# Designed miniproteins, single chains, continued (2): the designs that were tried, part 86

Each design is a single chain, and the fold is of that chain. pLDDT is the mean over its residues in the fold that is shown.

## One batch from the design tools (miniprotein)

Design m6963
Fold by ESMFold2-Fast:
Structure m6963 (fold): chain A 81 residues (1-81)
Amino acid sequence: IKEKIERLKERFSEAAELARTDIEEAAKLLRETAEEFKDFPEVKKILEEAAERVEATKDGAEAAAIVAEAGVESIFLLYEK
């Protein structure tokens, strides 16, 4: 599970950087990550919703903020008790 959390952190960091310059690539990366995490339906849903919101915004700074919020939510859900 810790390995998957680290993977999510890497993906969100990359997506946030991409969102500032290439919103479509950032959304694509979020969708690819959602497929990777399909066995975690809550995380997949957050990632897919974030990708749609990122594509809709057309503003790089706002897109990066959406990515950051989704990252925090997804990581929290993935932590085991």
Scores: mean pLDDT 78

Design m6964
Fold by ESMFold2-Fast:
Structure m6964 (fold): chain A 59 residues (1-59)
Amino acid sequence: MKKEVERIKKLKEKMLKKVPSKEAERSFDLAIEAAEKGDFISSVSYVFRGLAEVVEEEL
């Protein structure tokens, strides 16, 4: 879980630097929180949601 949390934090930083999206930021924050609680499935789902939001903002 610790490694997953750090990877999500880095992904959040890189994605939000490129596309500043409040919705994506919230999704990544929820992913980090879920990962810290050991809820890996929810964490992965929130990461996908954050990435989808970033992609939609770019389109």
Scores: mean pLDDT 78

Design m6965
Fold by ESMFold2-Fast:
Structure m6965 (fold): chain A 71 residues (1-71)
Amino acid sequence: TEVEKLRQKAKELRAQGLILEQEMILLRNEYYKTLKESEESAVPIKEKMAELQKELNRARDDAEKLEKQAS
């Protein structure tokens, strides 16, 4: 059914979000380790985190919209 398709797509986006969350955790840990050495050296990691956060927010927003449509 159409509802099943929406739910399946939402699950796929949620799964993608979990992968992105794991990547964010790893980058955040690297950020804090690097920050102890130098704030300047941490800047590229902070930029990567910002881009990853945008991707994560998009995946979450898209999943939520599909879940609401399926409800």
Scores: mean pLDDT 86

Design m6966
Fold by ESMFold2-Fast:
Structure m6966 (fold): chain A 61 residues (1-61)
Amino acid sequence: APLTPEQVADLRRMLENAGLPLDGVAGPKTRAVIQAFQDKHGLPVDGVADPALAAALRSLR
């Protein structure tokens, strides 16, 4: 299922708080933030952008 607008906003906030660019570059810090987001929202914690997460990251630009 696609992410909700609230989940997308939370992902943006988490990336901004970590001092990361909103470009979705797959660095170790970005992966750690993605894993924290996945854990917070009850998603599988793998640090990998599935199609829904990839679409959300693209929408943050």
Scores: mean pLDDT 67

Design m6967
Fold by ESMFold2-Fast:
Structure m6967 (fold): chain A 92 residues (1-92)
Amino acid sequence: MKEEEEREKEEKEKEGKELAKKVEEEVLKIGREKGVEEGIKYGKKKAEEYPEYKELIEEATKKANREAIEIEAKEGLEIMLEQSLRLEKESE
C-alpha cells in the first residue's frame, strides 16, 4: 500500500465524516424549525458544494430528515393530547 494514498484517504474520510456530522445537525435543526423540506434543500446544497463527500452528506441528510419527521410526529401527538385534555377541563 502507498503511504500517500493512505494519508489522503484518512484525511478525506475524517473531513467527510466531520462535514457530514455538521450537515446532519443543521438539517435536523432546520427541519425542526422551518420544516423537513427546508432541511432537505440545505443538505442538497451542501452535497453540491462538496461533491467529494456527496454520499456522506446525502446519508447524513436522509438520517436527519428521518429523525426530524419522528420528532414532528411525536410533538404533533403531544399537542393533540394536550389540546384534548384542555378541552375536557374547560368543559367542566
Scores: mean pLDDT 73

Design m6968
Fold by ESMFold2-Fast:
Order: sequence, then C-alpha cells, then structure tokens
Structure m6968 (fold): chain A 89 residues (1-89)
Amino acid sequence: MIDVTLLALYDKETGRVVTLVFVDSPEAHGVVDSLVFQTDEPPEAAIERAIAAGLARLEARYGPAEVVHRVPPREAANLWLGVLRAVVR
C-alpha cells in the first residue's frame, strides 16, 4: 500500500502550473514525480487538470489509486493550490 499526496500550484501571472507527486511507503518516500505546464485556463480549472494529470501518471506507474481526500482549489495571493490524497495497493 502506497500513501500518495498530489500538490498542484498555479501562478496566476504566468499561467505556469506545477504538480508534485509525493509518496509514502516502505519502498518509496518523498517526491517521485513532477509535472510542469502552462495554461490560460481559469485557476480552478488549471488546478483540477493538474491534479488529474498527476493522478493519471501516478496510476500508470503504480496502479489504480483510490481517492481518500480532496482539498478544493484555494487562492493564496498570486497563487492557487490544490491537494489530493490517495492510496495505491
């Protein structure tokens, strides 16, 4: 079983999105993948897309993930952030 956290950050000025894939398991601990892209989508849509892309890449590598908790996109100054927690068996 692998505990997974996906963190997505969106810069509103540049349209740059960064997704970090963090795992916690006996075999892997820390950031195992990162995605970077640019978009002109609204921040909420950009964060949801970034989380979905990170989750898809995680599942392609480790197998199907079950979503345990989702934090809706949140604004903080010039950034937006979103968090998703999942488990892989």
Scores: mean pLDDT 79

Design m6969
Fold by ESMFold2-Fast:
Structure m6969 (fold): chain A 60 residues (1-60)
Amino acid sequence: SIEEFRKEVREALLRAGASEQMAEALADDVAETIRREGKEAGRQLAETAVASVKALNAKT
């Protein structure tokens, strides 16, 4: 379900080092993207967001 995927994305963002506020906001954006543009678009957004958070934390 979209809700299950949202929770998975939230956990991945937290694991990557995002704050709880950032993880919730980005997970909500992914869920909304899935509703508007489909699951593939949401998956791509989620992958980009997690990778960006990881890269930021690796460079700081």
Scores: mean pLDDT 82

Design m6970
Fold by ESMFold2-Fast:
Structure m6970 (fold): chain A 66 residues (1-66)
Amino acid sequence: MVLSPEQQRALADGLARQSVDQGWSDEESVELATTVATSQGLSESQKQEFLEYYLERREEYRKRKA
Protein backbone atom coordinates (compact mmCIF):
# COMPACT_ATOMS: atom_id res chain seq x y z
CA MET A 1 0.00 0.00 0.00
CA VAL A 2 1.36 3.41 -0.99
CA LEU A 3 0.96 6.07 1.71
CA SER A 4 -0.20 9.60 0.93
CA PRO A 5 2.34 12.39 1.62
CA GLU A 6 0.36 13.31 4.78
CA GLN A 7 0.42 9.68 5.99
CA GLN A 8 4.15 9.40 5.17
CA ARG A 9 4.91 12.51 7.27
CA ALA A 10 2.72 11.28 10.16
CA LEU A 11 4.44 7.87 10.15
CA ALA A 12 7.93 9.43 9.96
CA ASP A 13 7.07 11.84 12.81
CA GLY A 14 5.79 9.04 15.05
CA LEU A 15 8.84 6.85 14.38
CA ALA A 16 11.17 9.80 15.01
CA ARG A 17 9.58 10.48 18.40
CA GLN A 18 9.77 6.77 19.32
CA SER A 19 13.44 6.52 18.27
CA VAL A 20 14.41 9.48 20.51
CA ASP A 21 12.29 8.27 23.45
CA GLN A 22 13.82 4.76 23.24
CA GLY A 23 17.38 6.07 22.79
CA TRP A 24 18.08 4.51 19.39
CA SER A 25 21.37 5.30 17.65
CA ASP A 26 21.46 7.21 14.36
CA GLU A 27 22.43 3.94 12.61
CA GLU A 28 19.49 2.01 14.13
CA SER A 29 17.13 4.88 13.31
CA VAL A 30 18.17 5.08 9.64
CA GLU A 31 17.90 1.28 9.29
CA LEU A 32 14.37 1.23 10.74
CA ALA A 33 13.15 4.22 8.70
CA THR A 34 14.54 2.67 5.48
CA THR A 35 12.93 -0.70 6.29
CA VAL A 36 9.55 0.91 7.01
CA ALA A 37 9.64 3.02 3.82
CA THR A 38 10.55 -0.08 1.76
CA SER A 39 7.75 -2.12 3.41
CA GLN A 40 5.23 0.63 2.51
CA GLY A 41 6.17 0.32 -1.18
CA LEU A 42 7.66 3.80 -1.53
CA SER A 43 9.71 4.66 -4.63
CA GLU A 44 13.40 5.61 -4.29
CA SER A 45 12.55 9.34 -4.38
CA GLN A 46 9.73 8.87 -1.84
CA LYS A 47 12.06 6.87 0.44
CA GLN A 48 14.58 9.74 0.25
CA GLU A 49 11.90 12.29 1.22
CA PHE A 50 10.64 10.00 4.01
CA LEU A 51 14.15 9.55 5.43
CA GLU A 52 14.90 13.29 5.21
CA TYR A 53 11.68 14.17 7.07
CA TYR A 54 12.29 11.39 9.62
CA LEU A 55 15.78 12.69 10.40
CA GLU A 56 14.51 16.30 10.57
CA ARG A 57 11.78 15.31 13.08
CA ARG A 58 14.24 13.15 15.06
CA GLU A 59 16.61 16.13 15.38
CA GLU A 60 13.67 18.34 16.52
CA TYR A 61 12.59 15.83 19.21
CA ARG A 62 16.20 15.42 20.32
CA LYS A 63 16.49 19.21 20.78
CA ARG A 64 13.21 19.36 22.73
CA LYS A 65 14.32 16.48 25.00
CA ALA A 66 17.75 18.03 25.64
Scores: mean pLDDT 79

Design m6971
Fold by ESMFold2-Fast:
Structure m6971 (fold): chain A 59 residues (1-59)
Amino acid sequence: LEEHYERVRQGVEEVKKELGADDEQTREAIKLAMDESPGDPEKFKETFRKHIQKILDSK
């Protein structure tokens, strides 16, 4: 299960770098993704990416 958490963190870091999101935007997107996909690191990464993109497009 620790492996799961580490994969999630790495995915978040990669997407954050790719899209240029700041820490505040990243925290907000993590909360949304956690509610939708807490058990699947791959799905979590995609959900997180979608939320980050939406946040960046809005502001």
Scores: mean pLDDT 73

Design m6972
Fold by ESMFold2-Fast:
Structure m6972 (fold): chain A 89 residues (1-89)
Amino acid sequence: SAAEAAVEAEVEARRETLEMLVASLRAAGASDEEIRARLLEYAEWEMRQAGASEEEIAAFRARLEAARSLEEMLEVYTEEYAAFLRRRA
């Protein structure tokens, strides 16, 4: 559907933005731990700007914190963001 296509496009754009952020932080000498902290801050900010509840933000943060690597964290971010967009549609 057009709605699902729009979600997929938004999710892909978000993935690219996050990958650019990670690459930029690494180029600046940030550790993986520092990059993870920045991604958590970004996720909280983005979800709050999108009108998510504090409970949704807390659940999103918990899922991201459970990721074992930066790659897994990006995958979890993308999946949770897609789910959020679908719930709002």
Scores: mean pLDDT 85

Design m6973
Fold by ESMFold2-Fast:
Structure m6973 (fold): chain A 61 residues (1-61)
Amino acid sequence: GLEEKIREKMKEKGSDTLTIDEVAEIAQEELGLDPERVREVLRRYFGSDTITPEEFLLLFG
């Protein structure tokens, strides 16, 4: 599911966070969301270039 894709991406990059670009790509692939819109929303709510899986699921779960 969505959480599994997020955790796989974190493992691949060797980080406990994802960039907004990586989150936008996952949201497009798994949920069919516009990646530009996802990046806009993430910047507004988190004020950071990175988010945790928990923050992603809070916004999109």
Scores: mean pLDDT 74

Design m6974
Fold by ESMFold2-Fast:
Structure m6974 (fold): chain A 56 residues (1-56)
Amino acid sequence: SLERGKKLMEEAGITKEDVRKVLEAFGSKELAAEMISRETGLSLEQAREMVNTALS
């Protein structure tokens, strides 16, 4: 959900703009989610929630 994605971004210390920059750099939602997961230490499912939230 959008609320979950927002809380995850706050926990990881990243903004919607940061997520959008990663999406722009990697060109796919799935690859961006994998990179965010690796950088933040959050699960891939949590990273996907952040990506979906940033695009809403």
Scores: mean pLDDT 78

Design m6975
Fold by ESMFold2-Fast:
Structure m6975 (fold): chain A 71 residues (1-71)
Amino acid sequence: SAAAEALRAALAAAREADPASSAGLTGLWQALQEVERGNHAAARATLEAALRNPAVGPATREQLRKALDAA
């Protein structure tokens, strides 16, 4: 799906920009799994929760916002 492709791109970009951002990367990966299972509402909730985490850096935060727009 277009949403899954967008989430894969966001995860790849976030991993390249900040591979140490475990919370943000986990959120993106979990949201991708939810989209692949057809659970778009759960994916959006997961991405919103990751965005509320202050430990997530700006590069990963940008990718989380892009993923949320696509989900």
Scores: mean pLDDT 83

Design m6976
Fold by ESMFold2-Fast:
Structure m6976 (fold): chain A 67 residues (1-67)
Amino acid sequence: SLEELDAIATRLAAERHPELAGLGASELAMIVIEGAVKRALGEELSEEEEARMRAAQEVLDEAARAL
């Protein structure tokens, strides 16, 4: 369920990516979507923005695999 995904994602974010601590699945998904939209519009992402997107995507992917 989405609730289970959110619980797992929140835990993984706090454990592995302190900069994403306190964020749930919806917030992590927004980070990924925002970066994808910027790229689609031809905007250059900073190294920090790219790292944040990768971290958010990794957390979401692992949470989904844990379901």
Scores: mean pLDDT 85

Design m6977
Fold by ESMFold2-Fast:
Structure m6977 (fold): chain A 127 residues (1-127)
Amino acid sequence: SKEEEIERLRRFVENQIRLLEAMAEDPDASTAEIAERLGLSVRTTSQQGRVLMAIMNRDLDDPRIPEWVKEMLKSLPEELLERISEKLRELVRAIALNDKEKAKETLEELKKLFEEATKYVIEKIES
């Protein structure tokens, strides 16, 4: 149903945000340690990481990414997807430099972009 599709999208976005929050909190954490903190499998956490890398690199044809996620990302306005990609690169850079204040600021901006993207996709599902 449309309701189940929207719920799947919201859970996916929430899990991506939680992954980014965990990465920002502990830059040295392994995938296994992040998975444990999030209550997710290592496979699921690795999959979420691959999605972030695909968005950052604008490589939306990676066969390891679920097809529905690729279709969703390709449905976004190009300008919005580019802004998300730029902010993800900025966040990853801040995390790598252990700049916690910049990482927190960039993460809050990225959350707003994810909210905008979520609203856009929901409108398309409801159409």
Scores: mean pLDDT 85

Design m6978
Fold by ESMFold2-Fast:
Structure m6978 (fold): chain A 61 residues (1-61)
Amino acid sequence: SMDEEAGIAAGRAAPGASGSLAGAAGATGVFDEKAQKAMSTPEGGRKAGEAALRAGLAAED
């Protein structure tokens, strides 16, 4: 999938960035404005999506 390949390249820019932080906050059920803003910003959402796509593709066989 060419689209997934682009996601891998982009994911290299955000392996553990805002996506990981926002995910951890969600898992703990923390209502933190800082974490919520990180997910709400375009760059925060983008990095979260890239990290998720990269993880999903890495698990794909």
Scores: mean pLDDT 50

Design m6979
Fold by ESMFold2-Fast:
Formats: C-alpha cells, structure tokens, sequence
Structure m6979 (fold): chain A 69 residues (1-69)
C-alpha cells in the first residue's frame, strides 16, 4: 500500500513545467519538459517516490513520470 503524495509535492508539480521521464527510474530517458495537469498516481522505484502524471506539451496531453521524493 502506497502513502499519498504530500500537498507540497502536488503543489510543486501541478501547473509547473518540469522534466518528465519515460519510466519511474533514475536512469529513465527524459521525455522533455511539460506542464503537469494531473497526478494519476505514484510508485516507489529504487528508493525514490515517482508521480505518474498527465502533462501538456505543445498542446498535446501525454503521460509520464516525475520524481516526487
């Protein structure tokens, strides 16, 4: 069972342009930067918390992961 993300983490991500990754891993490829519109969930990977997000890049909605820990 996962703990919910803190409100500070959600506020830091939502509406912000941040780097998004293809997988919840420190070695994952960066997909680019996008404006985070929604937090879909989170996972623990390699001792870190990762948020699964929906983000906007060039008017398109995409999904990826951002480091939340």
Amino acid sequence: PAVPLSEATKRALLGRRVKVYSEPSPSAEELGEGVIEEILGHVEADGRTWARVRYRLDGELREGYVEAS
Scores: mean pLDDT 75

Design m6980
Fold by ESMFold2-Fast:
Structure m6980 (fold): chain A 63 residues (1-63)
Amino acid sequence: KLEEAFKKYSVNGKVPVEKVIPMLESLGYKLTEEEKNKINELLKGKKEISFEEFKRILELVLG
């Protein structure tokens, strides 16, 4: 599921940062404002993320 969602939102193997929260919501995550803020802080200064970075964000924000 995670890999499939990542592939759907990816451009040349990476997901644009503005698509990260929509991608998580498409997977059924109901994100709080605090979780969204933490995700945005982790994405600060980035244009796009790899699948490994995406998995790390999930671990850090959602446990």
Scores: mean pLDDT 82

Design m6981
Fold by ESMFold2-Fast:
Structure m6981 (fold): chain A 76 residues (1-76)
Amino acid sequence: SMEEVKQAERETTLRLLRLVADEQDRIVAVRKEAKANNWSQEELDKQIQAVVDAARREAAALLEEANRQIAALLAA
């Protein structure tokens, strides 16, 4: 139903917002570790990029799952 599609879209939006918050928390943690261990700017940038890349993969997987769920609801 359209109501179930709208609910799935809302749930996906909330999960994406949580992923953004989790990404920011991971970046803060990386910056604290860099300061504690006197990392170079290059090492800090590399570790932040790894966090960003991981978050992009998580977001892509979540969107693929959401698209499959919505397609199934529309086919029913």
Scores: mean pLDDT 88

Design m6982
Fold by ESMFold2-Fast:
Structure m6982 (fold): chain A 71 residues (1-71)
Amino acid sequence: MLGLYLDISVEASERLSEEQVKIVKEEVLRAIRHDLSPLETLDRIRERLKARGLLTPEVERFLEEQRERVQ
């Protein structure tokens, strides 16, 4: 689980904007602290990005790829 969240954070840093990465990192840290599921964490990231107008086609593709990796 921890390794999965690390991989998500690293890949986000390589592909997404600074503002998008900040949201991903905050939600990953929350997931680690509160033992949240990866799917719940990805859904939470998507909703936060959407609420801030940061849900671009690239970030939607990124989240879909991560979702496939977790099941």
Scores: mean pLDDT 82

Design m6983
Fold by ESMFold2-Fast:
Structure m6983 (fold): chain A 55 residues (1-55)
Amino acid sequence: MKAVEEVLKWAKENGITTVSDEQIERAVQGLLDNGFSEEEAVRRTKAALRDVQDR
């Protein structure tokens, strides 16, 4: 799935270590299941990962 692949790549490139690949996949899939577009799911997941990393 392109949305999951994009977020996983972004997370590795930005040193996000607080969440597993499985958690990222689940978060993106959850947003898609709730009617968000792939672009919106990617955007929201990246924002959430940044927020967690800054804590």
Scores: mean pLDDT 78

Design m6984
Fold by ESMFold2-Fast:
Structure m6984 (fold): chain A 67 residues (1-67)
Amino acid sequence: MEEEIIAKLRELLEKVKDPNLSPFEKEVYAALAVMLRALLKNDPTASPEAIAEADRLVDEIIEAVKK
């Protein structure tokens, strides 16, 4: 699960960098990223390293979505 969540977050980061995305599409991807991070943080078996990487990726996604 951890590896899948991190891989999906990396995919979302690349998607939100597309300048042709609408603001709505960027918001949807950012919301999905926040949900994936929450799922990982709610898993008591999640490694601190995976949580730190997820936090970094979500922060970058949010920054990329900002106008």
Scores: mean pLDDT 80

Design m6985
Fold by ESMFold2-Fast:
Structure m6985 (fold): chain A 90 residues (1-90)
Amino acid sequence: MDERLLEQATQTVRGMAEAAARNPELGFGVADAITDLVKALKSIAKQIGEAAVQAFTDVLERLEAELSPEDVEKYREALEYMKEKIEEVL
């Protein structure tokens, strides 16, 4: 049961990381939504938090070649904000 939940949650946070990449201005809202997901899924909170940080990091590495420096910086700020908020709820 937990393995399927973790897989589904991981797919969800990967999709959210991609959505934030397309709209960096929405990054903080996406980070808040992921933090709420981590809070809701207490049994896998650490695992989904780690998956979310990894998903944003993977996207950020790709975006450094594709976006303006300003948009890359907005995405980095959203990632750091998300890391801080996830640590507060773990």
Scores: mean pLDDT 80

Design m6986
Fold by ESMFold2-Fast:
Structure m6986 (fold): chain A 77 residues (1-77)
Amino acid sequence: MKEVAQKEQEKQQAVERTRGMLDKLIAELQRQGPKAFPTVVEAVDKAKSDAQKDKFSQEGVLAVADAKLAEAQAVLA
């Protein structure tokens, strides 16, 4: 019971940490322009790869990573 509740909190924290990290990179993309885009793509790919190793957080992290990649692409459109 406690182990499941702890995993749910860890899942939520992983999702929020991924979102916060990518938000900061997108802010840098807005400041620096296209030169910063490879860093965003690399961070998204890493987050998605890391998420695949943890089934508890993978769905949420993948959804955030995909949404943030789309947001970064829109900044450069």
Scores: mean pLDDT 77

Design m6987
Fold by ESMFold2-Fast:
Structure m6987 (fold): chain A 69 residues (1-69)
Amino acid sequence: SRVLVFGEAPPSAVEALKALAAEHGGALTFEYSPTKPLAGFIGWVPESAVAALTALAAEHGGTVGFAPV
């Protein structure tokens, strides 16, 4: 099954998070705002990838939420 993931991460973590999601068959879209230090993201990953994505985001000072789909 897949889950919707969303959150925020520093721009320096964007490529690592995108790579992790893609490696597991998911995809993330990032939005940058000149008024915010963190890039927002939303996307889809397999449920099995959620723990790894959450850990990687936390390591870089980001946050991840998720919901089943």
Scores: mean pLDDT 81

Design m6988
Fold by ESMFold2-Fast:
Structure m6988 (fold): chain A 59 residues (1-59)
Amino acid sequence: AYIGGSGPISTGTSSSAISDIKAFAALGIKEIRIGEKFVTPEVNAAAAQVEKEYGVKVV
């Protein structure tokens, strides 16, 4: 899954990215990609937590 938007319109925020990471991990998604604009300490912490808990790969 990709978090960052893929079109000219995006309403994404760091809070939305964190929610999406947790939702994708809960759905059993094995690989999550984060767009550059969402790379924040809070998003990185959420990514590390789901990698530890669910074995998801975040890139």
Scores: mean pLDDT 64

Design m6989
Fold by ESMFold2-Fast:
Structure m6989 (fold): chain A 101 residues (1-101)
Amino acid sequence: EEVEKLKKEAEQLKNEMDRAAYEAGASFHAAALLDPQAAGPLVKRLFEYSPAAARGIHEGPEKYGDLPLEERLARGRENFAKMEQLKKEYDEVKKKIEELE
């Protein structure tokens, strides 16, 4: 029962983390279309960091295509920070599951 609750919590956190990663990838790729020198390294790092971010890079830059560069970068940084926080919470829940199993 306790382990099953933690597994559901981990799955929810994983889904939210993947969504944040996707949005970060999409917005940083949109930023790289305007400034490849500033945003290109951020796109490359995210691509290596998360499959969900890689999907966002591929599918989603047009979502942010009408925004100015500063706002594209701001949305990317906001979603990246959210992804990192959710990953920390996910790793903590996974550790609790491993301790109980």
Scores: mean pLDDT 84

Design m6990
Fold by ESMFold2-Fast:
Structure m6990 (fold): chain A 76 residues (1-76)
Amino acid sequence: MPLTDKQKELFKKGLSLVKSGKIDEAEKLFLEAKLTDENQLSLLNGTPVSVYTDEEKEKINKLIEKSKEKMKEYLK
């Protein structure tokens, strides 16, 4: 399913928070945006290397994994 404009905005804010070191706030926004679908996760993973460092990309991937795990537990 395509992301809503609101979800896209939350995604952008979440990435900005990751870059600012506010990881917990970023995780909350990713969960609020319901970024648990593979299509939604691919938008985070598809960020060009020229925009984000490998380190930043790894941190984003870890947040996605953590958010996906929490959502699976919540939906049980």
Scores: mean pLDDT 58

Design m6991
Fold by ESMFold2-Fast:
Structure m6991 (fold): chain A 98 residues (1-98)
Amino acid sequence: NKQKAIEIVEKARKLVKKMLKIAKEGKDIPDKLYKETIKLLKEGKKIVKDDPVMVSQLTSAIELVEIAKKSKDKESRIRNLEGALNSLDGVLSHLKKS
């Protein structure tokens, strides 16, 4: 379960980094990337369901990605995606050091 959670969170992290690059270039992020990222984060949350700290951190990452999708301006979109990336870095740090 732990290794599977790491793999899923790392995939989601790579997608968030891709979305950040697109946003910083002033381009529209495809809906497909948001949907795939949220799906992976929800899968990760199911795997770590018995760890309330990890559930909380993944829930925060999901909410930040959803806020970024609804953001009208570039700066707000970037800030929320950077917040999601920070949450995912925290999750990976916890999973890899436990």
Scores: mean pLDDT 86

Design m6992
Fold by ESMFold2-Fast:
Structure m6992 (fold): chain A 87 residues (1-87)
Amino acid sequence: SAVAAAEAAEKEALEAAGEKGRQLLLDGGASEETAEAGGEWARDVFLGKETGEIVPQTQPELALEEELKAAGKAQAKAIADAKAAEA
């Protein structure tokens, strides 16, 4: 179904968002533990959840937050559109 395809795409995009957050912190010289928290932060930003553990402080972190918010909104719209098409 279109809904199942959109949900599968969201899962893949969520995993990619986590990897982007983790890699950004590793590239910045963070520890593996901090990078793991960065991956979780990126997934939460993508899903529109509240973030408490990591506050974006650098320009690359702020840029990634903006990118992930936009990507998450686009993915949520795609799922909503797919559900509407199957109704």
Scores: mean pLDDT 77

Design m6993
Fold by ESMFold2-Fast:
Structure m6993 (fold): chain A 94 residues (1-94)
Amino acid sequence: MEEKVFEAAFKVYHAPDEEIGRIVAEAQAAGLDKEEILEYVFALMKVADVPLTDELARRLAELAGISEETARRAKQKVLDNPELVKKVEEYLEK
C-alpha cells in the first residue's frame, strides 16, 4: 500500500494542474486515502527543498478536491515527522 501511495503522490508532484484532480480521484477509487497522498506530495516537495507554505497547501487542496483544513493537516504531519520525508527519499533511491 505505501508504495502505491508513493506512486500516486509522485504522479501528482510531476503532473500539470489540470491532471492532479484526475490522478487523485483514480488513486482514491483504487482504495488510497487523499490525505495520505497529499502527505507524500508534501514530503516529495520537502525532499526537493520546496517551501511548504499555507498558499501551496490551499492550491493543492483545490486541485486535489480536498478541504484546505485536510491539506494543512497533511502539510503539518510532514513538518512534524522527518521519518516520512526519509521514507520518501528511500523510495526515490529505488
Scores: mean pLDDT 82

Design m6994
Fold by ESMFold2-Fast:
Structure m6994 (fold): chain A 55 residues (1-55)
Amino acid sequence: AMEAERRRLLARIEATRDYLKKFEEISKLTPEQREKALKELQKEMRARNAEIDAL
């Protein structure tokens, strides 16, 4: 049980680092491109977090 939780925590840390990098790149875009990119990032975050929780 603890090993599965450890794997999920490590995967969440990795995912969070990826999200921060993507968010920084999105902040450099025009307002219109930023809105689209943020919606896409939110979908990706939700899907990836669900996959991690299934580990």
Scores: mean pLDDT 82

Design m6995
Fold by ESMFold2-Fast:
Structure m6995 (fold): chain A 67 residues (1-67)
Amino acid sequence: SVEEEARRAGEKAREEAKKDPNLPDDVIEYTARLAEIAVLYRHDPERAEKRRAEFLKEWQKKVEEKK
């Protein structure tokens, strides 16, 4: 399914990001989430846009709290 492809893409992106010892955990998770959304965007743009919007709202809250 598209959801399984998205999850696998996120896991792969996380694994590749972890190879760079200079990347903080936050950036690794951000990269994984974007990879998932990118896969969804190619197959179901409407669903991808909704998931992207929710992710960006969640991430914006984390960024604001760290400031």
Scores: mean pLDDT 77

Design m6996
Fold by ESMFold2-Fast:
Structure m6996 (fold): chain A 72 residues (1-72)
Amino acid sequence: MEELKKELDELVAEADRLAATMSPEIRQLLRDGVEAYRKEAEKALESGDETKAKIAIDRMRALIDNARRLEA
């Protein structure tokens, strides 16, 4: 669980850094999506649902990767 929490925190920090380099429209979409997946992951971690936490973290990672492609 702590490992997943660490990964979540690192992805949120990475998304924040990426969002700062993006256009306002894409920045808002990225931030909204990251916040939604962050809440899902935190709820899953709090309930001990490691599988749901991993799914939310993976979705956040995919969102960040897709956002990078949109601004490339």
Scores: mean pLDDT 81

Design m6997
Fold by ESMFold2-Fast:
Structure m6997 (fold): chain A 86 residues (1-86)
Amino acid sequence: MPSLEDLLAAVRGAMESAGFPEADVERLVAALRDLAAGRLSPEELAEVAARLGFPERYVERIRRAPSVAEAAAAIVEALAERVPLA
């Protein structure tokens, strides 16, 4: 299983590749860290993703994610959709 830091690094890299500014990258990474620590709900993480312009289907996947790993996977998949495959 990937560590929390591995998941956060994957999300950071995907956001940077999708052209997000550093402030937005840090905001989402901080929200994922807070979710992992029990300081943030999946619903609150979904609101952060929605404000960053994530598609509604991925926002709903994040809202209903049973784990931090599944929330991070939904984020990475959404970001891959924004970056054309080479």
Scores: mean pLDDT 80

Design m6998
Fold by ESMFold2-Fast:
Parts: structure tokens; C-alpha cells; sequence
Structure m6998 (fold): chain A 98 residues (1-98)
């Protein structure tokens, strides 16, 4: 999906939130609270938040989820490729699962 996340698309994603897991919803809420104005960063952060919420279901605290979202945002702002961002996040998730 290569469309920039506009307010309309974000509203559609939010209306679909009932079909997401509680972990995915919490990750999306954290990302939304950051009020990202760059549509490309918001789109990538939203995608990462959904994937992290799915992979970490029932394992992480809200604070740990926030740490992962903030780390992802930092890497996105630094212009790191998605493959590198995901590799770094996956390593951090493994550390947090201890």
C-alpha cells in the first residue's frame, strides 16, 4: 500500500481498529499520540506499530511498547531503510522478552 496516510485513511484504519488485537490497538494509539505530520513517516510508523503489536502479543508492557514506537520513529527520521529498522526492532523485542 503506497498511498500516503491522509487523515481520511487514518480514520479508516481507526474504524478498522476493532479487528486489531489489543496489543496492535495500543501500539497504534501510542503512534497516534506522537502527532506525526510527515505522511510518509506516519505511514511507515503505523505499519511498524501493527507488525510489532502482532509479533509481541501479550508479552510487552505499555512502556516497552512506547519505547519500541519511539525507537522506530527515531530511525525513520534518520532515514534508515525499513529492513534495518525492522532488524533493530526485532533485536530489541528479543531483549525485552526476557
Amino acid sequence: FKVHISEEIFERLKSGLEHFTPDQKEMLEIAYELNIKDPEILEELTTLSIVIGHKTAGVLTKEQKRELVELALKMLKEGKPMSEIWEELEKRIEELKK
Scores: mean pLDDT 72

Design m6999
Fold by ESMFold2-Fast:
Structure m6999 (fold): chain A 112 residues (1-112)
Amino acid sequence: SLDELVERARRLAKETYEDAIKAGLPVEQLRAMAEAAERGGRDSADYFVEQGRPDEALENLATAYGVALGYRIAALKLEGKSDEEIKKVEEQGLADLRADFERIRARYAERQ
């Protein structure tokens, strides 16, 4: 379900955040990695939609957005952003993921 994919993305974001902080990655690199992961996830999802494989598109998007969100949260934490500000970014990232799930479903329905 979409809820299960969003929860998977949330868990992956937490894991990615913890690993990134432990690795001591600089803020600039974390931001670049977040942007690359999100872009790669969108490109991969578009590819799977074109192949008629929307379930794989949704799973790939959830994974990529989770990873991207984790790196983004790590960067914000290192920049000294408050837990309240970080929580808003996390919830917005998950809302963006849900919106993109609906976009993929709508695009696939139009092709079938």
Scores: mean pLDDT 87

